# Designed miniproteins, single chains, continued (3): the designs that were tried, part 72

Each design is a single chain, and the fold is of that chain. pLDDT is the mean over its residues in the fold that is shown.

## One batch from the design tools (miniprotein)

Design m10645
Fold by ESMFold2-Fast:
Structure m10645 (fold): chain A 59 residues (1-59)
Amino acid sequence: GLGEEARRLAKTHPLPEALELLGEKLGVSPETIADIAMGYVRQGKSVEEALSEAARILE
């Protein structure tokens, strides 16, 4: 699913590019994804895990 793809994008692209590509796939702004992902980072998750969780919520 998009959660697994989000994790892959975080590993293979700089963060701004990963956010842009996810925004295109989800139909949301990169800023919306970043805001949700920051919530997970504050909880102690890695950037890869945070982007995966954000993508799953917005899917």
Scores: mean pLDDT 84

Design m10646
Fold by ESMFold2-Fast:
Structure m10646 (fold): chain A 67 residues (1-67)
Amino acid sequence: APAPPTLDQLDELGRIVADAIANSSSWEEFEERVRKEAEARGLADQETVDSFIRVAKNGLETAAELR
């Protein structure tokens, strides 16, 4: 199995998600930004990144639509 991400990597991924929310005009742009940034930094596997995207989207559905 691939190694689980560290807490530091999860924190950095969370910051990437927050930045993508602030700087994206669509869900597709948001997802692309998060995936590209996480891949460039080697933070997590695709499944972990996809899970973070899903959680962020679900949270934003009740609070804001990409702000």
Scores: mean pLDDT 69

Design m10647
Fold by ESMFold2-Fast:
Structure m10647 (fold): chain A 78 residues (1-78)
Amino acid sequence: EEEKKIEEKERRIQLVRDIYDALNLIVDAVSKIAEENIKKLPPEEREREMKRLKDSVDRINADIEKAYQEELERIEKE
């Protein structure tokens, strides 16, 4: 009875981890593609666009981490 509830909870936690791991891989892949495209720009534009990319990626990663932690806390409190 209790064991089955623990297994179902652990399965949901693993699914959440897998989804957020996949999201992090997607963000990393897209950021690398964007960085390579920015490297092709003139030097004046390159510095500005690299900073914009870094700031955007940092924000997205922070939002993903926050959502991940909130989802784990919801599952643990159930």
Scores: mean pLDDT 83

Design m10648
Fold by ESMFold2-Fast:
Structure m10648 (fold): chain A 65 residues (1-65)
Amino acid sequence: SMEEERRRELMRRILELMRAGLRTQAEIAEALGISQRTVSYHLRTILGMAGLDSKAALLAGIATA
């Protein structure tokens, strides 16, 4: 569905922004034009899919990829 495609695209863009050096939900939300709540939701989904417990672990993985 278009909602699922948009969700996947948002998650991909969040990861791209984190790789580019953005760290806070506020910075990512502003860059994407969405709410911090939406960023938080997608970050939780990304962490679950990656089998990670924290944003710090995700950031470490992104920094070395």
Scores: mean pLDDT 76

Design m10649
Fold by ESMFold2-Fast:
Structure m10649 (fold): chain A 66 residues (1-66)
Amino acid sequence: MQKAIDLLREVQAILEKHRGDPEAIEAALKALAEKYGVPVSALRRLADAIRAGDSDRADALAQEIT
């Protein structure tokens, strides 16, 4: 559970820091995917859930990824 919470916070921080810059968001998500050893497509789905405000979906995806 802690790793899922940490992943959620890191993706939220990327979306906040690079708001309005989709290329910077994509680059940061790729770097984060390498750090966690997961496919970048999984982090894109998580970012989409966070942007949509779907907290239940975001929580479920973060748990599945970690």
Scores: mean pLDDT 82

Design m10650
Fold by ESMFold2-Fast:
Structure m10650 (fold): chain A 74 residues (1-74)
Amino acid sequence: MLDAETLLLAGEIAFEEGDYELALEYYRKALEMYEKEGNKEGQARALEGIGRVYEALGDLEKAKEYFERAKELK
């Protein structure tokens, strides 16, 4: 079964393979699940994943926004 942790790991694998659109899909799904659970640590990890994708795509402003949101949850 796909839980939030499995989705987060799937996003990391997609990112390493260079499939940034698939990585964003998995990270966003993980984020939604962690938000429903009230898991702030999980939300921060998913947001950091999204930030890394935008950084890899050269969108440094969006990357910064997601990294800052992740820090606020810690």
Scores: mean pLDDT 85

Design m10651
Fold by ESMFold2-Fast:
Structure m10651 (fold): chain A 83 residues (1-83)
Amino acid sequence: KELAELTAAEIAAVVAADPGATPEDVELARELGEALAAGDAEKAAELAGELARRMALAEGLSEEEAEEAAERAAERARRLAEL
């Protein structure tokens, strides 16, 4: 999937460019890219939500805002994986 390949590369580049990124953040981004490429909507949604939540908290957003960001990311990833 062309869109999944682009998303995987973009996520990997963003995470790799962040000096504060943990090895777990990098691994989540890699697994998200693989799930999107495989069309695994459930796994892609789970991974995208967790990554978005972690990034939001790292930016200093509230837990409530982080959960909202996670829900939006999960919904988008689910739709993207279904293409």
Scores: mean pLDDT 71

Design m10652
Fold by ESMFold2-Fast:
Structure m10652 (fold): chain A 75 residues (1-75)
Amino acid sequence: SNKEKAELLLKLAEVYKEDGDYVTAYFYRGQAYELLKDYELAIKYYEEAAKLAKEQGDFETAKKYEELAAELAKK
């Protein structure tokens, strides 16, 4: 179910956060909340992931996450 998938993604996000990979952690949090149709939280986490990716010089990943947030903002 989407709830079970979201719970798995949130646990995976916590693992990446503990490993210091905040970009991947916020991305998985965004995906989890998108599956739960909590678009406000999903947008927040995608935007945070994009910001951190941009700060690390990964502009391609940042653009991908910015586009994911923008698409959800249209809903």
Scores: mean pLDDT 89

Design m10653
Fold by ESMFold2-Fast:
Structure m10653 (fold): chain A 56 residues (1-56)
Amino acid sequence: SEREELSRRFDEILAPVAEAVKAGATPEEVLELMRKAFDEHLDPEVLARAEKRRKQ
């Protein structure tokens, strides 16, 4: 399903972040990787929808 694919993609997106942390990346480097991953791999509309759901 689309949810399963999105979940798998999310895990793949976060894998580089986890590896960077293990390699001793700084907090700033981790934040940059996360922002880049969200911008390049996740649909902004999906992110906005998830954020709206959290606030309700």
Scores: mean pLDDT 69

Design m10654
Fold by ESMFold2-Fast:
Structure m10654 (fold): chain A 81 residues (1-81)
Amino acid sequence: KEWIDQKPSPEAQKLLDEARKKLKEAVQALENGDYETARKLIDEAIELVEKAIEVDPDSGETQIQAALLLIQATVTRKAAE
């Protein structure tokens, strides 16, 4: 049954959710012109995503969510430069 759900582990899901929250806060900081806070939040989000991959390397859903978040983080960081 696990293979049909392909759900992230609870630990990986928590890390991915925290990363999404950090990226949302980073976008808000960019909209307010706070580029330093935005960059810090983006860097924190990237670390959370990398940790999610490390704790759940066999989950396809974790890998897909992580890849999308890393793309978003990279684009957002470029906007903060």
Scores: mean pLDDT 80

Design m10655
Fold by ESMFold2-Fast:
Structure m10655 (fold): chain A 61 residues (1-61)
Amino acid sequence: GLEEAREKLLEAAKYLGLPEEFLEKIREAKTVDEIQELVAKLVDYAYEKGLYGELREKLTE
């Protein structure tokens, strides 16, 4: 459900070292659409940092 998706996204963002401001946005997200927007931003960040493979592994555990 939404809470499970939020938990996974929050753990992935923490693992990749995203700033606390981004983690707060994940915690505040109340809809699937908001979570999907944050996932897109996390994927973009991972690509910019060359961490896409690490993100993929963390999300598929």
Scores: mean pLDDT 78

Design m10656
Fold by ESMFold2-Fast:
Structure m10656 (fold): chain A 70 residues (1-70)
Amino acid sequence: KEEIHQELLELIGRILSIIGEIFDLERKLEEAKKKGDEETAKELEKEIEELKKEREELLKKMKELEEKLK
């Protein structure tokens, strides 16, 4: 149970980090679009999509771990 709690905390930490990174990248994307930097905007959109997919997978894993703790 202790080990599962530690894994859950680590997973939550990674999810929060990804959320923060998505927020930062979305801000950079808006700036790139305002500057007309289409190349940078496309790269940032791709990175945001990758991080959103990773976030969804980690959230699913977190819920599965929480169910095991119940």
Scores: mean pLDDT 82

Design m10657
Fold by ESMFold2-Fast:
Structure m10657 (fold): chain A 59 residues (1-59)
Amino acid sequence: ERERRLAAEEIALEHEDEPLEVQARRVAEATGLPFETALRLVREVRRLQAELAARNAAA
């Protein structure tokens, strides 16, 4: 569970410029999760990354 989330975070960070669908396919391949679940994980990770980036820019 936690290991799969970390893998999704690494893929999202490495390929942040790629479309969500492409990143979700990478996560599904790396974790063995269904594409729909991988898509949700990538979206959540990217949202958190955007929030952190915004806070860092404000500091």
Scores: mean pLDDT 72

Design m10658
Fold by ESMFold2-Fast:
Order: structure tokens, then sequence, then C-alpha cells
Structure m10658 (fold): chain A 85 residues (1-85)
């Protein structure tokens, strides 16, 4: 919860730094980092959809369409399950 909140706040304060950190966490071997990044994106899509779409477009541009498709499904599942707070 706290780490997810910090990630959301970082994106809102510094789009480039926040997006870079999210990409780093999404491509990490650490499953907890990956889960926290997905939850932060889910929270962003619920609370700040315009910013969330900008972040998602940057991720899709840097990591490619197959990664973006899988990520989109994981974000949708996190939103549906209300794993964001």
Amino acid sequence: SEKVKELVELVLKDFEKGTKKLIEMLTSENEEDRENAILALAKLFVENPAVANRVFNEIARQLGPEFAKKLSQEIAKAVENKEYE
C-alpha cells in the first residue's frame, strides 16, 4: 500500500522519473516490484486516467506491443479485484 502510494505520487510529481521507475520495476526479476508497479498503474487508471494513459503509452513505446497487451490485462484484473487503495 505505502510503496504503491509513493509510486503514484512520484509519477504525479515527476512524470519522467516516475515512468522510468515503473518500467524498471515492471522489468525486474523481483515479483514484488512487478506487482507494486502493476498496482500503482491500476491506482493511476482509477484516480488519474489521463496521466495513466500517458504512462502506459510510454511503456508501450519502450517495451513493445506484446508487453503492453499483457500489462493491460494485469492492470484490468487488479482494477476489477480492487487491489488498488
Scores: mean pLDDT 87

Design m10659
Fold by ESMFold2-Fast:
Structure m10659 (fold): chain A 93 residues (1-93)
Amino acid sequence: KEKLANLFTATNLLLVGLDIEHPELREEIEEIRKLVMEAGKAFDEGNYDEAIKLLKEALERAQRLLERHPDSEALRGVVGTLEDMLKEVEKLK
């Protein structure tokens, strides 16, 4: 669905902003990016359970980073878009 595709795009753009804001977190940001990319592939294949699992892992990692960097607008944005993506994927089951 178009809304979910837009959320994937928004999340990737926010992760780029986060890498600029916190270059010291590059490895952790790349882990989140890989989980989001794998979730997108699972979703495209119709594997909604795997997509949900990967998005939950990405969300948990983003929430841990936000705990350490509570003033990061980009991290708050990533958490928000990941939460919205989970809601959209779960509606398709």
Scores: mean pLDDT 82

Design m10660
Fold by ESMFold2-Fast:
Structure m10660 (fold): chain A 62 residues (1-62)
Amino acid sequence: SAAEEAAAEALRQVAVDLGIPEEEIERILAAFRARVAAGEPLEAAVKAAMDEMMEIKARREA
């Protein structure tokens, strides 16, 4: 859907700004798309992706 693609692009931009490695970005976006395809609400799928990006950032800066 257009909303899903817009959310995926926004998540990619946030991940780049947070310094998440490209391989992790692709993995997170694939998981996000899989969650949406499984019928999860878009907002819940976005939150799951954001939570993982923040966890990766915290581990890299620890």
Scores: mean pLDDT 84

Design m10661
Fold by ESMFold2-Fast:
Structure m10661 (fold): chain A 66 residues (1-66)
Amino acid sequence: PRVTLRPGSGGYVGDRVRNTLSKVPGVKSVTVDMGNDTALVETDDSLSLEQLQSVRVPGVLSIEPV
């Protein structure tokens, strides 16, 4: 899944998103791209896109399948 972050929020939002999503069961890795205000999340088979979208993280605008 790809996560879209609020533009202009800087590394603070990226760090918060990474730390919060990394604590979700079934998340394998989170890679933040501050240049594009996005994050790429790797999940296992136990975590659905809908479950990931239900995690409300400050600074996240959308979570989309990729």
Scores: mean pLDDT 72

Design m10662
Fold by ESMFold2-Fast:
Structure m10662 (fold): chain A 97 residues (1-97)
Amino acid sequence: MPNLEGSELLRKGELAFLEGDYRTAGEYYAKAGEIFEKNGDLLGAASSYLNAGISYYYAGDLEKAREYFEKALELAEKAGDEVTKKMAERNLERIEK
């Protein structure tokens, strides 16, 4: 079931990312992830946290990037989302270099 509040936060995150405001994008994507997770949408939460991690990585916040990639990985595993799982794993490897 689509969550309208989470979807609006995803849109705000995407717009901030396109404007190069990566920290603000990460904040919106992280909030979207919290809303999806609260509503039991593990696929939406995993995807949102993945985008939060990517956004924080571009903002240079490697600690937050790692935190959100780990959350995305955990939720993707619970949801059976192999694509998001592999993307989170690959991004975690990039941070550890």
Scores: mean pLDDT 87

Design m10663
Fold by ESMFold2-Fast:
Structure m10663 (fold): chain A 92 residues (1-92)
Amino acid sequence: PAELLAELEKIIDELQAEGINVTVKVDGNTVTITVTFPDHNKAIAAALNAIGLKLEGLDVDVKLDGNTVTITVKADNKVQAIEAAIKVLKSL
């Protein structure tokens, strides 16, 4: 839905205003979030937060590469995938 995409874009804009480089790709029932932080410790913290959401039952895959965290969210449908992605972004 357009309303959820607008909420997603708003959160991305807020993170970018804080100096966090965020890219989000929505592809069907999969959302890929790529976040680049100014330092490695912040990237580790973000990766750990995403792993915490995975342990809470979200279908989340997390990759850490230097200061960049790639989080792949999968759900049963696009709406649930976007809602889960918003939850991930709010945990950053």
Scores: mean pLDDT 82

Design m10664
Fold by ESMFold2-Fast:
Structure m10664 (fold): chain A 68 residues (1-68)
Amino acid sequence: AEEELKKGLEALRKGDYESAIEHFEKALQQDPNNAKSWRYLGAAYRGLGDFEKAAEYFKKAVELEEKA
């Protein structure tokens, strides 16, 4: 999970949003309750201009934070 988050953040920093999405999706496959991964996935979709998916994933992160 941590390794995939690191790779996703590096891709996000470079503006490689598609690669960032792939790495964050792998992190979520390992830990679907990791709110941080959902927030980063939302940020990557926002970078692509997909504001509807970004909002959905940010909402998922908030829901997980409220349960923690």
Scores: mean pLDDT 81

Design m10665
Fold by ESMFold2-Fast:
Structure m10665 (fold): chain A 60 residues (1-60)
Amino acid sequence: SMEEAKELFEKAEELYKKALELWKKAEQDPSADKVKLAEEAQKLVLEGIELYDEGLKLKA
């Protein structure tokens, strides 16, 4: 299940990258809804953490 763990880690990393892009947009765009973008980013991070934890369980 190392291949499955790798897939989960890659998916988690993609979600973290998307969250980072939303945070950067919130900081750089003065017309952006900063609160809404931060909430969306937080949701992606939490989903990524869940996938990463699942991958760690498969790797153990």
Scores: mean pLDDT 83

Design m10667
Fold by ESMFold2-Fast:
Structure m10667 (fold): chain A 96 residues (1-96)
Amino acid sequence: VDVEALEEALRLAKELLARESVEERKEGTTFTLVYEPTEENTELARRLAETLSKLPAVEVKLEGPVLTVTFLDYPEVAEKKSLVEALEYMLEKAKS
């Protein structure tokens, strides 16, 4: 796993989710971020989607104000409460 891509994705996810106007939903290993479509939030979501698309076994879908991220090869991610926690878990595994 690309540690630099994971670190960048984690940074971008933390920045986007720190926004008051962003709602996160979870189902299994799929995380859905619904953001207010401001120029800044849209650019953050686009950069996050692009970075996540570089990761193996991660499926990313960006449709307007909705970013959907599915982890295909990390079933333990289903136990994580947020995309940030999922990315932190993947980063710890990549460092091991």
Scores: mean pLDDT 82

Design m10668
Fold by ESMFold2-Fast:
Structure m10668 (fold): chain A 95 residues (1-95)
Amino acid sequence: MEKLQEAIEHLRKAAEYAREGNLDEAATHLQRAIDLLVEAMKEASFEEQVDLAVILIAASTVLVGLRNGRMTPEEAAEAFERIAKEVEKLLERLK
């Protein structure tokens, strides 16, 4: 639970940095969110692991796109907000 909430906070910060044109800081916050989601997966049920795996694939794809210069700041911000929303939906289902 707490790791998922912290991952959401890092994804929101990544979106803010992306809108400012600071893609390096955005990538740093996205990497921290990925690390937190990986830790959450180790403690997750089988059903939660499937949902987390889908989110991690999406997040990792965005990180690769950012590091290879294939995303605009606006595309990155939209991707981070979408990923954050998916983590929020997962967190709500656990209640």
Scores: mean pLDDT 85

Design m10669
Fold by ESMFold2-Fast:
Order: C-alpha cells, then structure tokens, then sequence
Structure m10669 (fold): chain A 107 residues (1-107)
C-alpha cells in the first residue's frame, strides 16, 4: 500500500513546478507543526500513546523535509518529499482520531 502510493506521488511530484513544490513543502511543514501541537495537548490530557504516535509522525516529516532541503540530487529531494507526503497523510488520519477523542472528552 505505502510503496504503491509512494510510487504514484513520486511521479506526481516530478510533474510539479518549483512553485508547486514550494507550496507542498509549506503544507508538509504546517502538518508537522499541527501534529506537534496535537501531541502536546494529548500529553496534557494523559493520552500518552496517542501523544507519542503524533510526535513520531511529526518527527518523521521534519527529518524527511530536512533531508530534502540538504539533498543536491533532485530525484532524492523528490523521493524525500514523496515520503514526507505519505507520513503527512497518516498524520491526517491520526489527527482525525485525536479530534474524535477531544469531542468525546467534551461531551
């Protein structure tokens, strides 16, 4: 599943302009920041397992973006961005779970 998605997104990223790639990088940075904020809230609420999962995905995105920025090879840069996008989608699903738990806690 991840390998197929990664292959498709690598091809999609090769077709992107520099401006589109810059927008993607900004979106990935924003997702990592949102995951970090959600992890702090989850930790404060005692949801330690969820907080660690959120922190792990944020860390993975941050590390992949750092590798992309430091890569002189365009194909390797696109590979790191595609991998970061896969992690960001997983992060989105985890944020949905976090949101559901917040709603249940307020009810």
Amino acid sequence: AREEQLRRWREELRAMSDAELARLEAQLEARAETLRVAARIAEELGWEDLAERLRRLAREIEELLERARNSPDEEKRLEYLARARVVAVEGGRLLEEFGRRLDAARA
Scores: mean pLDDT 86

Design m10670
Fold by ESMFold2-Fast:
Structure m10670 (fold): chain A 75 residues (1-75)
Amino acid sequence: SIEEIEKEIEEIEKKIEELEKKIEELKKELEEAKKKGDEEKVKKLEKEILELEIELGVLEIKLGVLKTILKKLKE
């Protein structure tokens, strides 16, 4: 139903916001690790950031698809 799609959109938007905040926090930690020369921590943070950025990209695509479906259903 339209209502179920709208709820899924809200849930995805919340997840995107949470992921964006987490990525920002990790990027700050990465800058600090680079300044300290902690190569092991840099590698771990870069991998974690990449994984979260991939997840964010997947959610953004899903959000775009759901918004397109919702527009067509409201026509």
Scores: mean pLDDT 89

Design m10671
Fold by ESMFold2-Fast:
Structure m10671 (fold): chain A 73 residues (1-73)
Amino acid sequence: LAALRAEWQARIAATSDPEKRRELAEQGAGDLGAAYRKATVPLIKRLEAENPATDLDQMAEISRRVAAELAAA
């Protein structure tokens, strides 16, 4: 995710046309959103298998781990 974000930022920075910059920003936002959703599902499944959530505290722990792994990616 960090690498994907950096790639989109580099493409936008390399573009001098304001309209093209806007188009790239919109495409990048969509691409990053899709990547977050795609990465989140397998992480939740893996963490649920390791730590089955039976209450809100366990769900909060899984959410925290997902956020940490996405930040590291």
Scores: mean pLDDT 71

Design m10672
Fold by ESMFold2-Fast:
Structure m10672 (fold): chain A 61 residues (1-61)
Amino acid sequence: SMEEIERKKKVIVTRAEERVAQGADPDELARQLERGGELAKEQGDYESAEAMYLAADWLRR
C-alpha cells in the first residue's frame, strides 16, 4: 500500500540522515539504496523497492 511505502521510506530516510551526520556521502547512500531497491524488486518485495527508490530521490534533492 502507499501508506506502507511511505512508512518504510521514513524509516530508511531517518537511518540515512543519521549516517550522513556521521560522515557518509549522501550520493553514495542513494546509490546503495537504488541497488537495494533492485534486489528487493527481484525478490518480489515491491513495497520495499519503491520505499528505497523514494528515499534515494530524497537524498539526491
Scores: mean pLDDT 87

Design m10673
Fold by ESMFold2-Fast:
Structure m10673 (fold): chain A 78 residues (1-78)
Amino acid sequence: SNEEKKKRKEKRLSLIEEVGEAFEAMIDAVYKIAKRNISKLPEEERKKALEELDKSYTNARKQIQENVEAAKKEIEEE
């Protein structure tokens, strides 16, 4: 019973981490594609587009990290 609950929590925590890693991999792939496409823009547009992309990428990764941490805390508090 108590050991079974602990094993279920560990499995759920592992799944949350795996899902988070999958989202991070997707965001990383999108970032690389977007960065390559921006490199083809005129120089004046490229700088602003890169700054906006870097901000969006950083915010997206932070949001994934916060969501994973929140989900893990919720599971741990059960």
Scores: mean pLDDT 88

Design m10674
Fold by ESMFold2-Fast:
Formats: structure tokens, C-alpha cells, sequence
Structure m10674 (fold): chain A 110 residues (1-110)
């Protein structure tokens, strides 16, 4: 169904944001940080789409995935900052904030 597709897309986007934030922490580059920030925006968008399907189950799944992505990205940002990689940390932190917004939006629809 459209709702199942949207929920799966939101889960994949969230997993991508987690990996991008972790990659930013490992590489410590501004480019990797920018990649994490973009992936975070994608997570927000996918969660909003899932929430707007009218399926409470899809909204719940999207919210849970986005919450996990936000937590992982926040931890990645902390590690990057501790390593002195401020630009990478800023990108991972942006990813965490974007994923958190997506989770909040989806939670209201659940």
C-alpha cells in the first residue's frame, strides 16, 4: 500500500541518516558533515510523507525510525566534537535536529 511504501521509505531514510552521521564522525570532514545534514533533511521529509498517509501505523514506524536516527546522529556529533572535528560535528548535529523534527511530526499523526 501507499502507507507501507511511505513507512519503508522513512525507515530507509533514517538508516541512511544514521550511517551518514557515523561516517561524518569517522572521516571528520566538512563534506561528510554536509552529507549527514542532507540525509537528516531526507529523514524529516520521509517521516512527514509517512505521517500524511493517514495510517497511524506508518506514522508510528516513521517516528520510531526517526528517533533512532536522531539519537545515533547526536552521539556521532558528540564523538566528532570530542575529536576536534567541528564541521563534521555540526553536520551530524544538524542531522540529529532534522530527524528529531521528523519524529515529532510523525508522533502527532500516530
Amino acid sequence: SKAEFAAESARLAAEGAKRAAEAAAERGTAEAGAGAAVAGIGTTAAAVIAARTGSKEAAREAAEAAREAAEAAREAAERAREAGKEEAAAGAEAAARAAERGAEFAEEAA
Scores: mean pLDDT 90

Design m10675
Fold by ESMFold2-Fast:
Structure m10675 (fold): chain A 60 residues (1-60)
Amino acid sequence: MKVLKAVEDFEAKSPDELSLKKGELLELIEVVDEDYVLARSLETGKEGLVPKSKLVESEE
């Protein structure tokens, strides 16, 4: 699976978005558009939309 890491805290502004804390690891589910991905938190198991600018690619 492709793992993403949050580079900063992010607060969800809509019900479709996922709140993140800096350093949180996520699984990439789907690239939605150029600005957002659908991801699942590996810590909480929750899924939602996350801005690509808040994420970097990480190895497992």
Scores: mean pLDDT 79

Design m10676
Fold by ESMFold2-Fast:
Structure m10676 (fold): chain A 105 residues (1-105)
Amino acid sequence: MTGHALGGVEVRAGDVIRVTVTGRTDAPMTVSLRTMDGELLASATIRAGETAELDVGDAEGKLQVVVSGATAPATVRVEVLDAATGEVRDEVTLHVFPDLPVPVF
């Protein structure tokens, strides 16, 4: 049973994506921001209880959030911070399960 978590968030240029891990994973997880075409914009390695911030740069529209590397079930909270106000504009919660080998494309 397993995989990675994949979600979508809507961003505007200058936004910051704040990622917080609240699960009980013992290993660092990788969080990546990608365009809908799969281009990597930013990534960070995060442990349980940590927060990372990913800059979207000049990207606008819908981005993919990919979380991988979980060794135990974890909850990952993804918040989109507005560039002008710093307030949370969008939020998604991803439930991540331990990674198993899956085909890459």
Scores: mean pLDDT 73

Design m10677
Fold by ESMFold2-Fast:
Structure m10677 (fold): chain A 55 residues (1-55)
Amino acid sequence: SEPRRASIDEAARYLITEVGLSPEQAIALLIRELELSPEEHEAARAAVERVLADT
């Protein structure tokens, strides 16, 4: 995947597995910290869903 998607996926994994945030908290933090555009909000949600599916 693109470097941007890889960074989002890595951050999502860290927030869920290491920090222990809820899916909603992780999505909100990804949007805020990475300054994601509205079209990238779905990418953040998808990344969190992938982490949950892999865990």
Scores: mean pLDDT 78

Design m10678
Fold by ESMFold2-Fast:
Structure m10678 (fold): chain A 57 residues (1-57)
Amino acid sequence: SEELKKKIEAYRKMADGARATAERLEKQGHPEAAQTARDVADGFRKEAEKLEEELKK
């Protein structure tokens, strides 16, 4: 349970980091790289949501 909570928090942090990277890349004129970073952020967010659902069972 505690290990699962820590893993959820790690994925959320990774999602936030990837989102921040996407914003920076977009401001630097790299929209394609920014989209890749957004896709990565979405992936981490979905993994966190999946683990949260598992934690509730």
Scores: mean pLDDT 85

Design m10679
Fold by ESMFold2-Fast:
Structure m10679 (fold): chain A 66 residues (1-66)
Amino acid sequence: SAEEALKRLLAEHAGGLLKKILEHKYPDAEITVEVENNDTLRVTIKRDGKTEELVIPVSEILALFS
């Protein structure tokens, strides 16, 4: 549906924005952001031989920019 397509686009936009922010803040880190089910972002940060994984609802990212 159109509503589902809009949710997907919003999630992809939020994920792309988050990745850019994290890459700017941690330029020495390898950062991957993946969209899951149009409602969740999976973030992987690799830095100093350590790997951190975070799962963030898209709604939480959107709230930061509202």
Scores: mean pLDDT 80

Design m10680
Fold by ESMFold2-Fast:
Order: C-alpha cells, then sequence, then structure tokens
Structure m10680 (fold): chain A 56 residues (1-56)
C-alpha cells in the first residue's frame, strides 16, 4: 500500500504552527501530528500538510 506524507509550517504574528500528515492512496488520513503556539497557525499548517500529502 502506498502512503504519502506532507509537512507544513505556518507563522502568524510570530507564532508558528507545524503539521505532519500521512495519507493512504485514497487520501484517507492515517495519522496527523500537529504542534504550535497559535491555534490558527496550527490549523492552517494541518490543512497545508494534508494538501501536500494528497498531491504526492
Amino acid sequence: MATYTGEAEVTIDGKTGKAKVTVDADGVVLSAEVTGEDREAALLAANKAANKAIEK
């Protein structure tokens, strides 16, 4: 089975959010790791990471 991993970092007002998302070949999220000081930055990073994973 093929899996794809995307990573993203977003900064808002000097606060960072980071995300690492792994999806399968059907785009189903298998795992998500999200860290950050700012909720908005963390959510944007998660969305960006998921999109990167799916596009691979």
Scores: mean pLDDT 77

Design m10681
Fold by ESMFold2-Fast:
Structure m10681 (fold): chain A 70 residues (1-70)
Amino acid sequence: SIEEVLKRAEETIARLAPTHPDLAAQLRRDVENIRKAIEEEKDPFRKLLWINVLEGSVAAAEAAARRAAA
């Protein structure tokens, strides 16, 4: 669900913020921009594509956070 992806984004932002505040700020901006695109999109298929973009962005940020912790 979108709500679970947004929760994962918030957790990832919180994880990155102490060590990589620039990456945390970038992820916050990207998530907000994609969320607005999903909210404004009327076509169900295009909405699903935006959700997939959001999931990909969060997954990439999670991978970066794991690397930063190593």
Scores: mean pLDDT 82

